Designed miniproteins, single chains, continued (5). Designs and how they scored, part 88

Each design is a single chain, and the fold is of that chain. pLDDT is the mean over its residues in the fold that is shown.

## One batch from the design tools (miniprotein)

Design m19244
Fold by ESMFold2-Fast:
Structure m19244 (fold): chain A 68 residues (1-68)
Amino acid sequence: SGKEKLKEIYEEAKKDPNLEAELVGEDTLKLTAKENGMLKLIGYALRAIGDEELSAKLEGNVLTLTAK
C-alpha cells in the first residue's frame, strides 16, 4: 500500500545525514534536503511520481509525499 511505501521511504531517509524526514499524520511524509541532499530528494520524487499509490509535491528543498 502507499502507506507502507511511505514508511519504507521514511526509514531509508531518516538514516541519511543530508535529509530530514518527518511523518505528518497517517498518510504524509515530509522530506527536507540539507545542503548536499537535493539529488537524493529528487531521487525520492522520481520514485514517487512513478508510483500510482503515491503523490509527490516538490517545493524548493521540501518534498511532500502523500499516500493515495
Scores: mean pLDDT 85

Design m19245
Fold by ESMFold2-Fast:
Structure m19245 (fold): chain A 85 residues (1-85)
Amino acid sequence: MTFEELLKKLEEELKKEDEEEREKGAFEVLGKLVSEHSDELKELASEETIELIKKAIQALKEGKEEEARKLAAEAGELLLEELKK
């Protein structure tokens, strides 16, 4: 998927009413953004958003999948807000 397509999918996932589905969807899309579009993400995302992404990755490495999903959703929300300017 292109960077723009993944951002659109991220916005759709974050609009879900179910918190667990929203967090899971945001985590999956953000993972693809990091793996496929890391250079664009580093260029466009704020230091705060990058820090949340790093925390999500660290939580995942520690086996804290639920915490990683929450951090990913928060990072995704900040990323979309920054790109709305």
Scores: mean pLDDT 80

Design m19246
Fold by ESMFold2-Fast:
Structure m19246 (fold): chain A 65 residues (1-65)
Amino acid sequence: SADELVRAMNEAHAAWQAGDWERALAAYEKALGIARGLSPPEDTAPLVADLETLVAWARAQIAAR
């Protein structure tokens, strides 16, 4: 649901602020999964793209260590 998406995004944001990249990645991947499951796709496509970018950035932070 949209409420679950918001919760996952808030968890990811809190983890990112704490520098916990592994937790941030897990929460962004959860948010991405929820967003991809929402219909119609045209309403969520920009959010999916943004979440894919955030997942990539979290992975890059982990890989750089």
Scores: mean pLDDT 81

Design m19247
Fold by ESMFold2-Fast:
Structure m19247 (fold): chain A 92 residues (1-92)
Amino acid sequence: MSSAEKLMEEVEELEERSKKLGEEALKAAKEGDLEKAEALKKELEEILKKLEEIKKLAEEGGDPKLAKKAEEAIELTKKILEEIDKAIEEVK
């Protein structure tokens, strides 16, 4: 299996994890569990960092399909983080 195939699979796994953690963080924020919401937000920030690293590798390696998939996952994760920040601020 090629390195690019493994990175594509990793992007898909990170995207699904972002969706799951985002739902859990939003629920925690709405329930007033700010400690849990902030902890889950930190996990999402680590996922974002990994996705940005994969995008950079894809761009440097000349893989436009992987770069596009990573960019889409990055945009999704950023939107989730913005929603979490808004929910936390509304409770503070």
Scores: mean pLDDT 84

Design m19248
Fold by ESMFold2-Fast:
Structure m19248 (fold): chain A 109 residues (1-109)
Amino acid sequence: EIYKKIIEKADELARLVDNPVLSIIVAIARTLGNYEESAKIIIKVLKPLIELASEYENTDDPEEQEKLREQILAEIRRLNPFAQRTPSDEEIDRVIELLLEIKKLEEEK
């Protein structure tokens, strides 16, 4: 149940960051029903982004938030250097929210 929710969040995240590897893992999870194994792989891949999103949530300093936002963008680009587009500011806000939701779901189970 929790792993299915993680896969749904990862599907939205994959579209926002234009990441075909995440999209493939989501498709495999849905086709084979291996939600737990697929969710664990997604969490492992996203761990650096989840850590940056957590630091972003825990700071009230606008300069630090801007640095973390830049680091999140750099990490997104590292995961797919061939991405066809760069996420907008609003899309980055949603990415941060999705990463934090995935972290919370992992902590529940």
Scores: mean pLDDT 83

Design m19249
Fold by ESMFold2-Fast:
Structure m19249 (fold): chain A 70 residues (1-70)
Amino acid sequence: SDEEEAKKKIEEAGRLIFEKNREKLSPEAREKLGQAVRLYFEGLKLYEEGKYKEAAEKFEEAIKLLRSIK
């Protein structure tokens, strides 16, 4: 279901944010982390509203950004 897909992406994005926040990052990488965190919270708001597809899109944007961090 869309809800289960979004929930899986919440877990994935949250784990990546937690991992990256523990690393010594460059200023550029820290800025990307901040952008990903903002996307993550936007996704959570959409999830609470039952907009699971839109929420999953926001979480996927966050995940892509997080994976681009060295």
Scores: mean pLDDT 87

Design m19250
Fold by ESMFold2-Fast:
Structure m19250 (fold): chain A 68 residues (1-68)
Amino acid sequence: KLEEARRRLREIAPYVDLSALTLEQADEFGRAVEAGDVDRAAEIIVKSGGATPEQARALAEAAYHALR
C-alpha cells in the first residue's frame, strides 16, 4: 500500500525525492493524509524536500486518493 502510493507520487512528481523525508516527517505525513488534511500533508512535503507548494499539494492529494 505505501509502496504503491510512493510509486504514484513519483509518477506525478518524479523530481521530488520522498525518501528524503525523516521518519518523523513520514509519520506526520501519513497521519495528515489519513485525517484528510491535505494542506498539512503538503506543508510537510515542502519542509522535507524543498518541493514547491504546487508540487506538494499535488503529491498530498495523490497520496490521499491512493491510501484512502
Scores: mean pLDDT 67

Design m19251
Fold by ESMFold2-Fast:
Structure m19251 (fold): chain A 70 residues (1-70)
Amino acid sequence: PSEEELQREVDVALVIMELTIGKLAGASDEEIAERLRKLAEKHNSPLFRAAAEVVEKEGIDAALDFAAAA
C-alpha cells in the first residue's frame, strides 16, 4: 500500500471510531459533527469534513456507511 492509502485507512478508522463512540454515548448529530470538524482542522483531512456533513444531513448511520465506503 502507498503512504496515501495507509493515511486514508487511518483517517477512515478514526472517523468510524468517533461515529461509533458518539452513537454508543447517545451524542447528538450536532455534537458528533462538531467533533469531526475539529478533527478535520487538526488532521487537514477532507474525509472528516465530508463525514461531518453526512452526519448533519443524514445522521450517524449514513455517516458510518459513508466512511465504510471510503
Scores: mean pLDDT 81

Design m19252
Fold by ESMFold2-Fast:
Structure m19252 (fold): chain A 61 residues (1-61)
Amino acid sequence: MGVKVESVEKGSVADKLGLRPGDVVLAIDGQPVTSRAEFERLIPSATTVLVRRGDREFLLG
């Protein structure tokens, strides 16, 4: 059910996209993300990220 963001490194692609610790990544560039390995593979070239933050889901990018 997505991948929880535990930390965001300053200046990383995740930081530039607006990801925050505690976000749950549901999809990257329209591809569902179900594991940490998929997240790490897809994030370096990501344009959009579908996240769940609290009770809301929205696109970052």
Scores: mean pLDDT 81

Design m19253
Fold by ESMFold2-Fast:
Structure m19253 (fold): chain A 107 residues (1-107)
Amino acid sequence: SEEERVRALAARGRAALAARDSEGLLAVLRELAELAKRSRDPEVRELAVRTIVDLALEALERGLLTPAQLEELIALLEELREAFADDPVVVAALELTIAAIRARLAA
């Protein structure tokens, strides 16, 4: 059911992107982050983090998030980076995503 929960959240996130609902998207990302941190299943954790990264990058491409919301997203991704500090693949994906957001804020 946790894997089904991630897939349901991914669908909700994509719907929020299509509707240009930035607050709805951030709510989905926060829920995915909590699921990733709480789950004992490495496959669920990996799927949740991948879903967060995919949704975050798509939001950047669409210009959906305000500067304040981008800063909130950076804080969320930094919390995940700390929670998964022992997983170099997850850390690298999160660091690249944070760098992309920071580059957008600096432009």
Scores: mean pLDDT 88

Design m19254
Fold by ESMFold2-Fast:
Structure m19254 (fold): chain A 89 residues (1-89)
Amino acid sequence: MEEAEELKKKGEKAFKEGKYEEAIRYYEEAYRLYVEAGDLEGAYEAVENLEKALIELAKKKYKDDESKLAAAEAAAKIYGIGLRIDAEL
């Protein structure tokens, strides 16, 4: 779906510019549209990009707190697993 691909591209651009909160929003919207279209490959790619953006945002927020960073990285991966399971239902 063209709309989902454009949102993914906007997310990738925001990610490259260090705008991780904007990238997260674009990837979440792209994920929803891919799921609605039945495009599981697109949905999984959006989830992978979303996990990466969440991890980079955590690094910015918790640069001096290793324990909080590790917890946030684990939470991002768990969130991604949940979204992949939800997409298949």
Scores: mean pLDDT 84

Design m19255
Fold by ESMFold2-Fast:
Structure m19255 (fold): chain A 67 residues (1-67)
Amino acid sequence: SELLETIREVLRKLGFSEDTINKILALMSKVDEHSQVAATLLAVRLKQEGFSEAEVLEKLEEFIKSL
């Protein structure tokens, strides 16, 4: 998916590790493109607010489960 590859580059620029990026993209592959964009914006915000990679991943899992 072109969108998922764009999301990969965004997450890489934010300083996420490749392992965490792969886990995030695996979660995003299970939802529609609108939800993928929303999840990406959430990940950006949480990372900028100083949350750890583990905390961001946990919050994204909760967000996706709520859809």
Scores: mean pLDDT 87

Design m19256
Fold by ESMFold2-Fast:
Structure m19256 (fold): chain A 71 residues (1-71)
Amino acid sequence: DTMARVLLALADAERPLTVAELAELTGLSPSAVSRALRGLEAEGLVERVPGKGYALTEAGRRAAEAIRAAA
């Protein structure tokens, strides 16, 4: 799942990441990362950080924990 890969990369980084950084870390295209981020933002799991990229919300951190627990 592309969204799960992006969410886990943000959780592991513990800092805001740009689309380019997420593409490099996940091996996904920038286009795929951008679509995943829009889906995650719509679900309230990530938020835009002006000048820094994207970061997890509290809900996003909880979702990442649930994914790790299920693996």
Scores: mean pLDDT 83

Design m19257
Fold by ESMFold2-Fast:
Structure m19257 (fold): chain A 62 residues (1-62)
Amino acid sequence: MEKVKEVIEEAKKVYDELKDKLPIALSIAKMVALARGIDLGLSPEEIEEVMKEVEEYAEKEE
């Protein structure tokens, strides 16, 4: 779904902006994904998919 991809991309941008500045960058990106997902009406399953994609993105950078 387009909304899921939008939230994933937004969370990735937050992570990229904060990863060199804050040790909790991934946690902040996940919180942004959760808040944005709820705002857009994503299901719990879709929010879980977003969280997984953000975590996998952060792991690839490390």
Scores: mean pLDDT 77

Design m19258
Fold by ESMFold2-Fast:
Structure m19258 (fold): chain A 60 residues (1-60)
Amino acid sequence: SSELKKKIREILLEALEEAVKKNLSNEVVEQIRKEALKSIKEELSPEETRKKINEIIEKA
């Protein structure tokens, strides 16, 4: 579980860097953070987390 949390945090950091680079709104950044937190709480896979976060960024 600790390794899973570390992987999800890495995905979150990468997504936040991409959001800053693309000048995405604070609302989108908040959605990304909420999705990562949900993944940690529900123990979702890193792969599923990456997919959902990427969909948020692409929709923005």
Scores: mean pLDDT 82

Design m19259
Fold by ESMFold2-Fast:
Structure m19259 (fold): chain A 68 residues (1-68)
Amino acid sequence: SEVSKAFRELAELAEKYPDIAEKLAGKFFDELSRIRRRAGREGKTPEQIEKEIVEVLKKFIDELKALA
């Protein structure tokens, strides 16, 4: 799935640039927590939730690459 691919790429980048990944982690964990809370309240489908998670992960990957 796209989620699995994004997590894999993120893991590889975090292993290569751990200090940068740690600096960005808080911001992106907050965004993921927001998605989880909204999903519960709004009755979102698994597909909608996965799409939002992929978007957040891609932003994390892009910011990590920009700072690397």
Scores: mean pLDDT 79

Design m19260
Fold by ESMFold2-Fast:
Structure m19260 (fold): chain A 60 residues (1-60)
Amino acid sequence: SMEELKKLLEEAIEKLDKARSLEELSRVVGETLRKAYEELGQEGMDQLGAQIEEYLGQQQ
């Protein structure tokens, strides 16, 4: 689970770093979210969403 998440994030970062357009960025984000759901399931997605919401809440 954590190793799968780390690998997925590293792959996503590499692809985002190589992206040269908004369409390519959107595709990478969409593919990453799809893979995250397939690897981690709904509970993993819910946990990531909660972490992001908490982080954004601290910024506002």
Scores: mean pLDDT 69

Design m19261
Fold by ESMFold2-Fast:
Structure m19261 (fold): chain A 62 residues (1-62)
Amino acid sequence: LGRPTDEEINEALALIYLAIGKLDEKRGDFEGALQSYEKAVELDPTNEEARKALEEVREKLK
């Protein structure tokens, strides 16, 4: 049937990176969480949860 759009793929990958970032935060790996959230926002800049998580983890790394 051959129809994942690039947008759908990027949205799905953004959710995966967001989930990875959440797991990294639970482990105390804020640097890993930062990288994962940066990827999530890069893939779907409209994802407010990923954007907020990115800002929160940046504050923790200051």
Scores: mean pLDDT 81

Design m19262
Fold by ESMFold2-Fast:
Structure m19262 (fold): chain A 89 residues (1-89)
Amino acid sequence: SEAEELAERARELLEEALRLAMEAMRVSKNKELILRAIGLALRAIGELEELDLLLERGELTEEEAREALKRAEELLEEARRLLEEAKAE
């Protein structure tokens, strides 16, 4: 079902966000970039948890859910970029 597919995608992104935050915590330099990367990952986690709650309550359309997933993906892409930049220096 569509709802099951959206919920599964949200879980995949949540796992990615948690892994990214854990990876960022292992970097000991470029603290400002690391803190920003962690902040973006935490924001993505928050948005994904809100998405899951709204989907469970039937308060969100499938299109709105897909847009929320896209926003979370964009946050994680930026967080990954910052983490890679921090590691490069």
Scores: mean pLDDT 81

Design m19263
Fold by ESMFold2-Fast:
Formats: sequence, structure tokens, C-alpha cells
Structure m19263 (fold): chain A 62 residues (1-62)
Amino acid sequence: ADVVRALGEIYLALGKLDEKRGDYDGAIESYQKALELFRQAGDEEGARYAEENIEKVKKKKA
């Protein structure tokens, strides 16, 4: 559980870095992986945060 959540946090950080670099496709992919990992870990707060970031980046891309 703890390792899976830690991986989710790593992918969340990677998505944030990709966003800062203007790589919105990379950011979405990283946030989607974070979402999956947080769901596996039962981290509802982390999952919600990842979903919000995915929607935010999709709006910037559209």
C-alpha cells in the first residue's frame, strides 16, 4: 500500500514537471498513472487531486 501510494506521488510530481515544461500530453499520461496508483492504494484524496489535474490540463490543451 505505502509503496503504491509513493509511486502515485512520484507520477503526480512528474506530471507537474511536464506541465511546467508545456508537455501537456506527458502531464496527462503521468497524472493518469498517478490516479490509477492512488485508486489501488485506496487514497481517495490523491485520486481526486490527480483527476482535477487531468481535467485542468485537458482544458489548457483544448
Scores: mean pLDDT 83

Design m19264
Fold by ESMFold2-Fast:
Structure m19264 (fold): chain A 82 residues (1-82)
Amino acid sequence: IEEALKLAEEAREYAKKGDTEKAYKYAREALEKLELSEKVKDPEVQKAIEELGKAMEYAVKGDSEKAAEYAEKAVEHLKKAL
């Protein structure tokens, strides 16, 4: 979870800077780490996976503001899973 949290925070920061390509990359890496996690059945981890998927969707569309919003939601859910 700690590594996925750091990657989700990176996705948020790059999205805030308008770097949608880096936001997508880090959100995808965070999501991949969570899917392989022992805590994948944790409701907060499941919510984080959903929010990271939305962050990736908006990053692909070039919507950095929405990508940052959903990456932030993922970060908050991951903090609750720690």
Scores: mean pLDDT 82

Design m19266
Fold by ESMFold2-Fast:
Structure m19266 (fold): chain A 62 residues (1-62)
Amino acid sequence: MKILAEATEDQVAKDKDELTLEKGELVLIEEILDENKALAISAKTGKRGIVDLSKLKPLKEF
């Protein structure tokens, strides 16, 4: 299951495994890792990394 989501606020990568996102950027969530984290691909950069679920708004599941 893949989920298209939008960043509701800026996220700055604090670790090599995290994505940097600006508010309004789209990501494709590939896997939910825990209650706060998911593995996603940035639509803007094509990079894969960890995102904070509290900073994302789901748009479409497919």
Scores: mean pLDDT 80

Design m19268
Fold by ESMFold2-Fast:
Structure m19268 (fold): chain A 72 residues (1-72)
Amino acid sequence: MELPKDKKGLLEAIGEILRAIGDIFDAELALERARAAGDREAEEEARRRLEEARRRLEEAKRKLKEVEEGLG
């Protein structure tokens, strides 16, 4: 069993959350730029990426809760 002070699973879950947050930020920036440029195709792509990144964030948060509940 992993020792409580070296929680690799917790760090991995946090890493997934941080990556998802970064993807959300990038997608929001892309959306703002596309809107400013009037690029409708880029807006649609940015919206799809934003929705996907938000879904991944929710999954990562769920994994984090499961890891915290399973830590012994």
Scores: mean pLDDT 77

Design m19269
Fold by ESMFold2-Fast:
Structure m19269 (fold): chain A 69 residues (1-69)
Amino acid sequence: MDKKLQEYVDKAMKALNAGDYEEARKIGEEAVEEFKDDPKAVQAALGIMLAASTELGDEKTVTELSKQL
């Protein structure tokens, strides 16, 4: 895995484990923008956003993200 992508994943996992789901989603959004030309990295970032949005109860965002995965 790209070191920079791994740093985003690690930071997002820390936020998710701390219950900071809004921060985890924000990190996922930043990763999608940073790695937009890497489909596998985008999928990983969308997965982070999906996990965070599920915990937040944001059903609309979960549905929209699921269509992109």
Scores: mean pLDDT 81

Design m19270
Fold by ESMFold2-Fast:
Structure m19270 (fold): chain A 74 residues (1-74)
Amino acid sequence: ADDLLEKAEELILEAQRKIKEGKYEEAFKLAVEAKKLAMEALRQGGDVRKATGLVIEAIGLAFEAAYKLGKVPE
């Protein structure tokens, strides 16, 4: 669970960097993967507060990237 949370956090930081660089397609993919890992950590009984925070941040980044691309996440 902790390994998944650390990986999700790294992907969130990378997604933020890609948004800053204008690489919105890459940022969207990274944010979606980070959300998936954070949700999986939550399902495995990991730190609920940290996992929930990472899920919310990843969703926000995915929506920001999708909005910049003119796409809405399905």
Scores: mean pLDDT 79

Design m19271
Fold by ESMFold2-Fast:
Structure m19271 (fold): chain A 70 residues (1-70)
Amino acid sequence: MREELRRAAEQLREMARELRARGLPAVAAVLEEAARVLEEAARSGDVEAARRRLEELAARAVEAARAEAA
């Protein structure tokens, strides 16, 4: 579990770096926050709180993507 969460966080950070390079910094910032949530879950073991937070961040990522596309 902890290694899976850390690996997922690393993948999100890679995606955020690519999105920022493509001129989507708001979406990248949301993915960076999601990666941080996963790292905190890996450390604390509070997977339930992390899941709720990630659902909220997924909605914000969609809004950020639409705003940057405008």
Scores: mean pLDDT 80

Design m19272
Fold by ESMFold2-Fast:
Structure m19272 (fold): chain A 86 residues (1-86)
Amino acid sequence: SMHTEIGERLYRQAEELEKNAKTKEDLREAASLYNQAGVAYDQGGDLDKAEEVLEKAIKLATESHGENDAVALESKKLLEEVKKKK
């Protein structure tokens, strides 16, 4: 699926940013890319992978900027939508 391929690409970009992160902003950017990967996996029907990736995004955004950060809140919203489809 094109969506799954996009999800895999975004996931790899997010992993690379997370691995090489030097600032809290780098971690937040990685979390945002994980959100985008989660959306792509969801659109491709890979709900388990979408859930896994969105949980990782929540953790990174929460650790870097707190539970009320916009990226963390978006991750949580996207995760709830994925869970509703299971």
Scores: mean pLDDT 88

Design m19273
Fold by ESMFold2-Fast:
Formats: sequence, C-alpha cells, structure tokens
Structure m19273 (fold): chain A 58 residues (1-58)
Amino acid sequence: MSGAEAAALAARGDALAAGLSEEEAQKVYDTALRAGEETGSSRVAGEAGGREMRRLLA
C-alpha cells in the first residue's frame, strides 16, 4: 500500500464517520488518491480528501 493510498483510505473512513454515504466516501477516496498520485505526497492526498469531504457536507 502506498502512502497516498493509505491517506485516501483514512479520508474515506473520516467521510463515513461524518455520515456521508458509501458513494460520497468513494468520491473522497478517489479525489485523495488522485491528488496523492499526481504530487507524490500523502499529505496532499489527505488535504484533497478533507476538502472534498467538507464540500459534500456543505
């Protein structure tokens, strides 16, 4: 498992804990993973996932 994948899984877990649906949590995962893969940064992956989660909760 890559650092980006681990960060994306954590962001997905946070989304589910926040009350988002499985489909919404998957969007958070996909967004986080893409950002991590594009930048090579697990930190950026987590930040991108957090932003998508907040967008979906708004």
Scores: mean pLDDT 83

Design m19274
Fold by ESMFold2-Fast:
Structure m19274 (fold): chain A 72 residues (1-72)
Amino acid sequence: SEKAKKIAELFLEIVDKALEGAPEEEIRKLLEELAKLTERPEYDEKAIEDMLELLKEINEYRKKVEEKQKKE
């Protein structure tokens, strides 16, 4: 569906922006758009904050994995 496509595209854009080190405010706006599409009104703000933290942790973990691969 078109909605599912937009959700997937937004998710990929959020990941790409986070990996590029985009400002947190820019990533937050994309997460807010994603939350609106998923229609989770009572948890949208908390979900956005949790997703921001998760994306930062994933990016940091990815960098550690890449460093380990270079050593092996």
Scores: mean pLDDT 69

Design m19275
Fold by ESMFold2-Fast:
Structure m19275 (fold): chain A 61 residues (1-61)
Amino acid sequence: MKAEARAAAPGQVSVAFKEEGDTGYSAGAYLAPDGTLHYAETVSKSPTDFTTTTRTEAVAA
C-alpha cells in the first residue's frame, strides 16, 4: 500500500493511493479554488497494462 500527495497546481494538492502488488488501483483528486474537482483514476491489471480515466466536475455549485 502506498499513498502519495503532490502539488497538482499552485495552491492545490493531488493525492494518489495504490496497493503494491501485481494488480493495482490508483486514484487522485484535487479541488481547485473555484470549486472544480479534478479526478483521475488508474486501474492496473499488471505492471505494464493499465488504463487511466479522467474527469472534472463542479462540486461547489
Scores: mean pLDDT 57

Design m19276
Fold by ESMFold2-Fast:
Structure m19276 (fold): chain A 68 residues (1-68)
Amino acid sequence: SNEQKLAQLEAMLREMVETLLAQGRSAEQIIAQVEVITRHLLAEETDPELRAGIRAIADRIIAEIRAA
């Protein structure tokens, strides 16, 4: 389902963020990496619900990084 796909994507992106933070990457570098991955995912995705979900997940994660 789209719900399961989006949940798995969010989990994978959050694990990547935690790994990059543990490696000493800056917030700017981590945000740039999230944006790169998001653009690649959106370039290949045609389902409008998945496209909206991908963008929403990325924006939420980026906002959390900026707030920290």
Scores: mean pLDDT 89

Design m19277
Fold by ESMFold2-Fast:
Structure m19277 (fold): chain A 55 residues (1-55)
Amino acid sequence: MEEKLKKDISLIEKSLANNDELESKAATVNPQLAERLREIKEKLKEIKEKLEKEL
């Protein structure tokens, strides 16, 4: 069980890193997309916090 939680947390961390890169690229050319990416990032952080509490 803990091994799966650690893998899920790792995947979320990778997704957050990818999201940060996309947000930075989008910020100048598409502010609406950048805002949506920020919303996704906040949701991913909430999921990560919930998973970390189960550890």
Scores: mean pLDDT 79

Design m19278
Fold by ESMFold2-Fast:
Structure m19278 (fold): chain A 55 residues (1-55)
Amino acid sequence: SATEEAGRLAREAVRAIEAGDLETAERYRKQAVEAGDEVIARVADAEVRRVELEA
């Protein structure tokens, strides 16, 4: 489903940030938004922002 795909992409974005690969993280975040699940996209964006501030 779109929700499952968006969730997978959001998790990949978080993993990429944790690995320090912000370019890959941004790519996955945009793909999660494009998958059409606004809730998952919001969660992904928040996690991306949180990790960036902690880096």
Scores: mean pLDDT 72

Design m19279
Fold by ESMFold2-Fast:
Structure m19279 (fold): chain A 87 residues (1-87)
Amino acid sequence: SAEEAAKEAKILAQAEKELARLKRDFETLIEGFSEEEKERLRELLKRAEEALAAAKAGKVPASEALRALIELDIEIGLLRIKQAVSK
């Protein structure tokens, strides 16, 4: 329905804004991590970018792009906690 399409478009717009904000300072955000951790985070970022592209193409629900972004945010948070405890 038109209402369902409007809801999907709104979720896509939110995912795009969240990805753009995260990407702005991403390399600075991750610079304190190990090279293996940086590679893992860059792979998660790539997965989020691919999920958003697939959602824009109508291949997956827009919620899948948000899910990938949430997974990336959780991993960054966990690694930050790990680093703080190790100091």
Scores: mean pLDDT 84

Design m19280
Fold by ESMFold2-Fast:
Structure m19280 (fold): chain A 70 residues (1-70)
Amino acid sequence: AAEVEALIAEIEARIAELEALRATLSGSAQKVGDAEIARVRARLAEIRALLAAGRHEEAKTLAQDLLSGL
């Protein structure tokens, strides 16, 4: 649904911001950033899989929860 696609777009924008921030970091801080980006990307993949399966309400709930944590 269009609402979930809008949430996905916001999540992708936040991932881009995290990647830009990560590029300015070094050492352990950069590794923590890499782990967070990987976690968000994994959740985004789950949201996309739910959408593809027609499970729109579950996808919306996960997208809102993920975005709230960003």
Scores: mean pLDDT 83

Design m19281
Fold by ESMFold2-Fast:
Structure m19281 (fold): chain A 64 residues (1-64)
Amino acid sequence: LTRGGQTAVGAARADARAAGLSEEQIEEVVRAAEKAGREFEHLSDSESARAAGEAGGKMLRKLL
């Protein structure tokens, strides 16, 4: 996972925790973000970070 991807995953974890999700749900958000970030890390750090943020946000919305 790129530096930007790691930062985006950390932000997704923080957002999920702030939203009051359980630890299990937080890990689900983080897992989705990490998976997307890894899938796009071959393109660029920016694309990895964007993909991680979008996937994390989408999962967060599904769990709310």
Scores: mean pLDDT 82

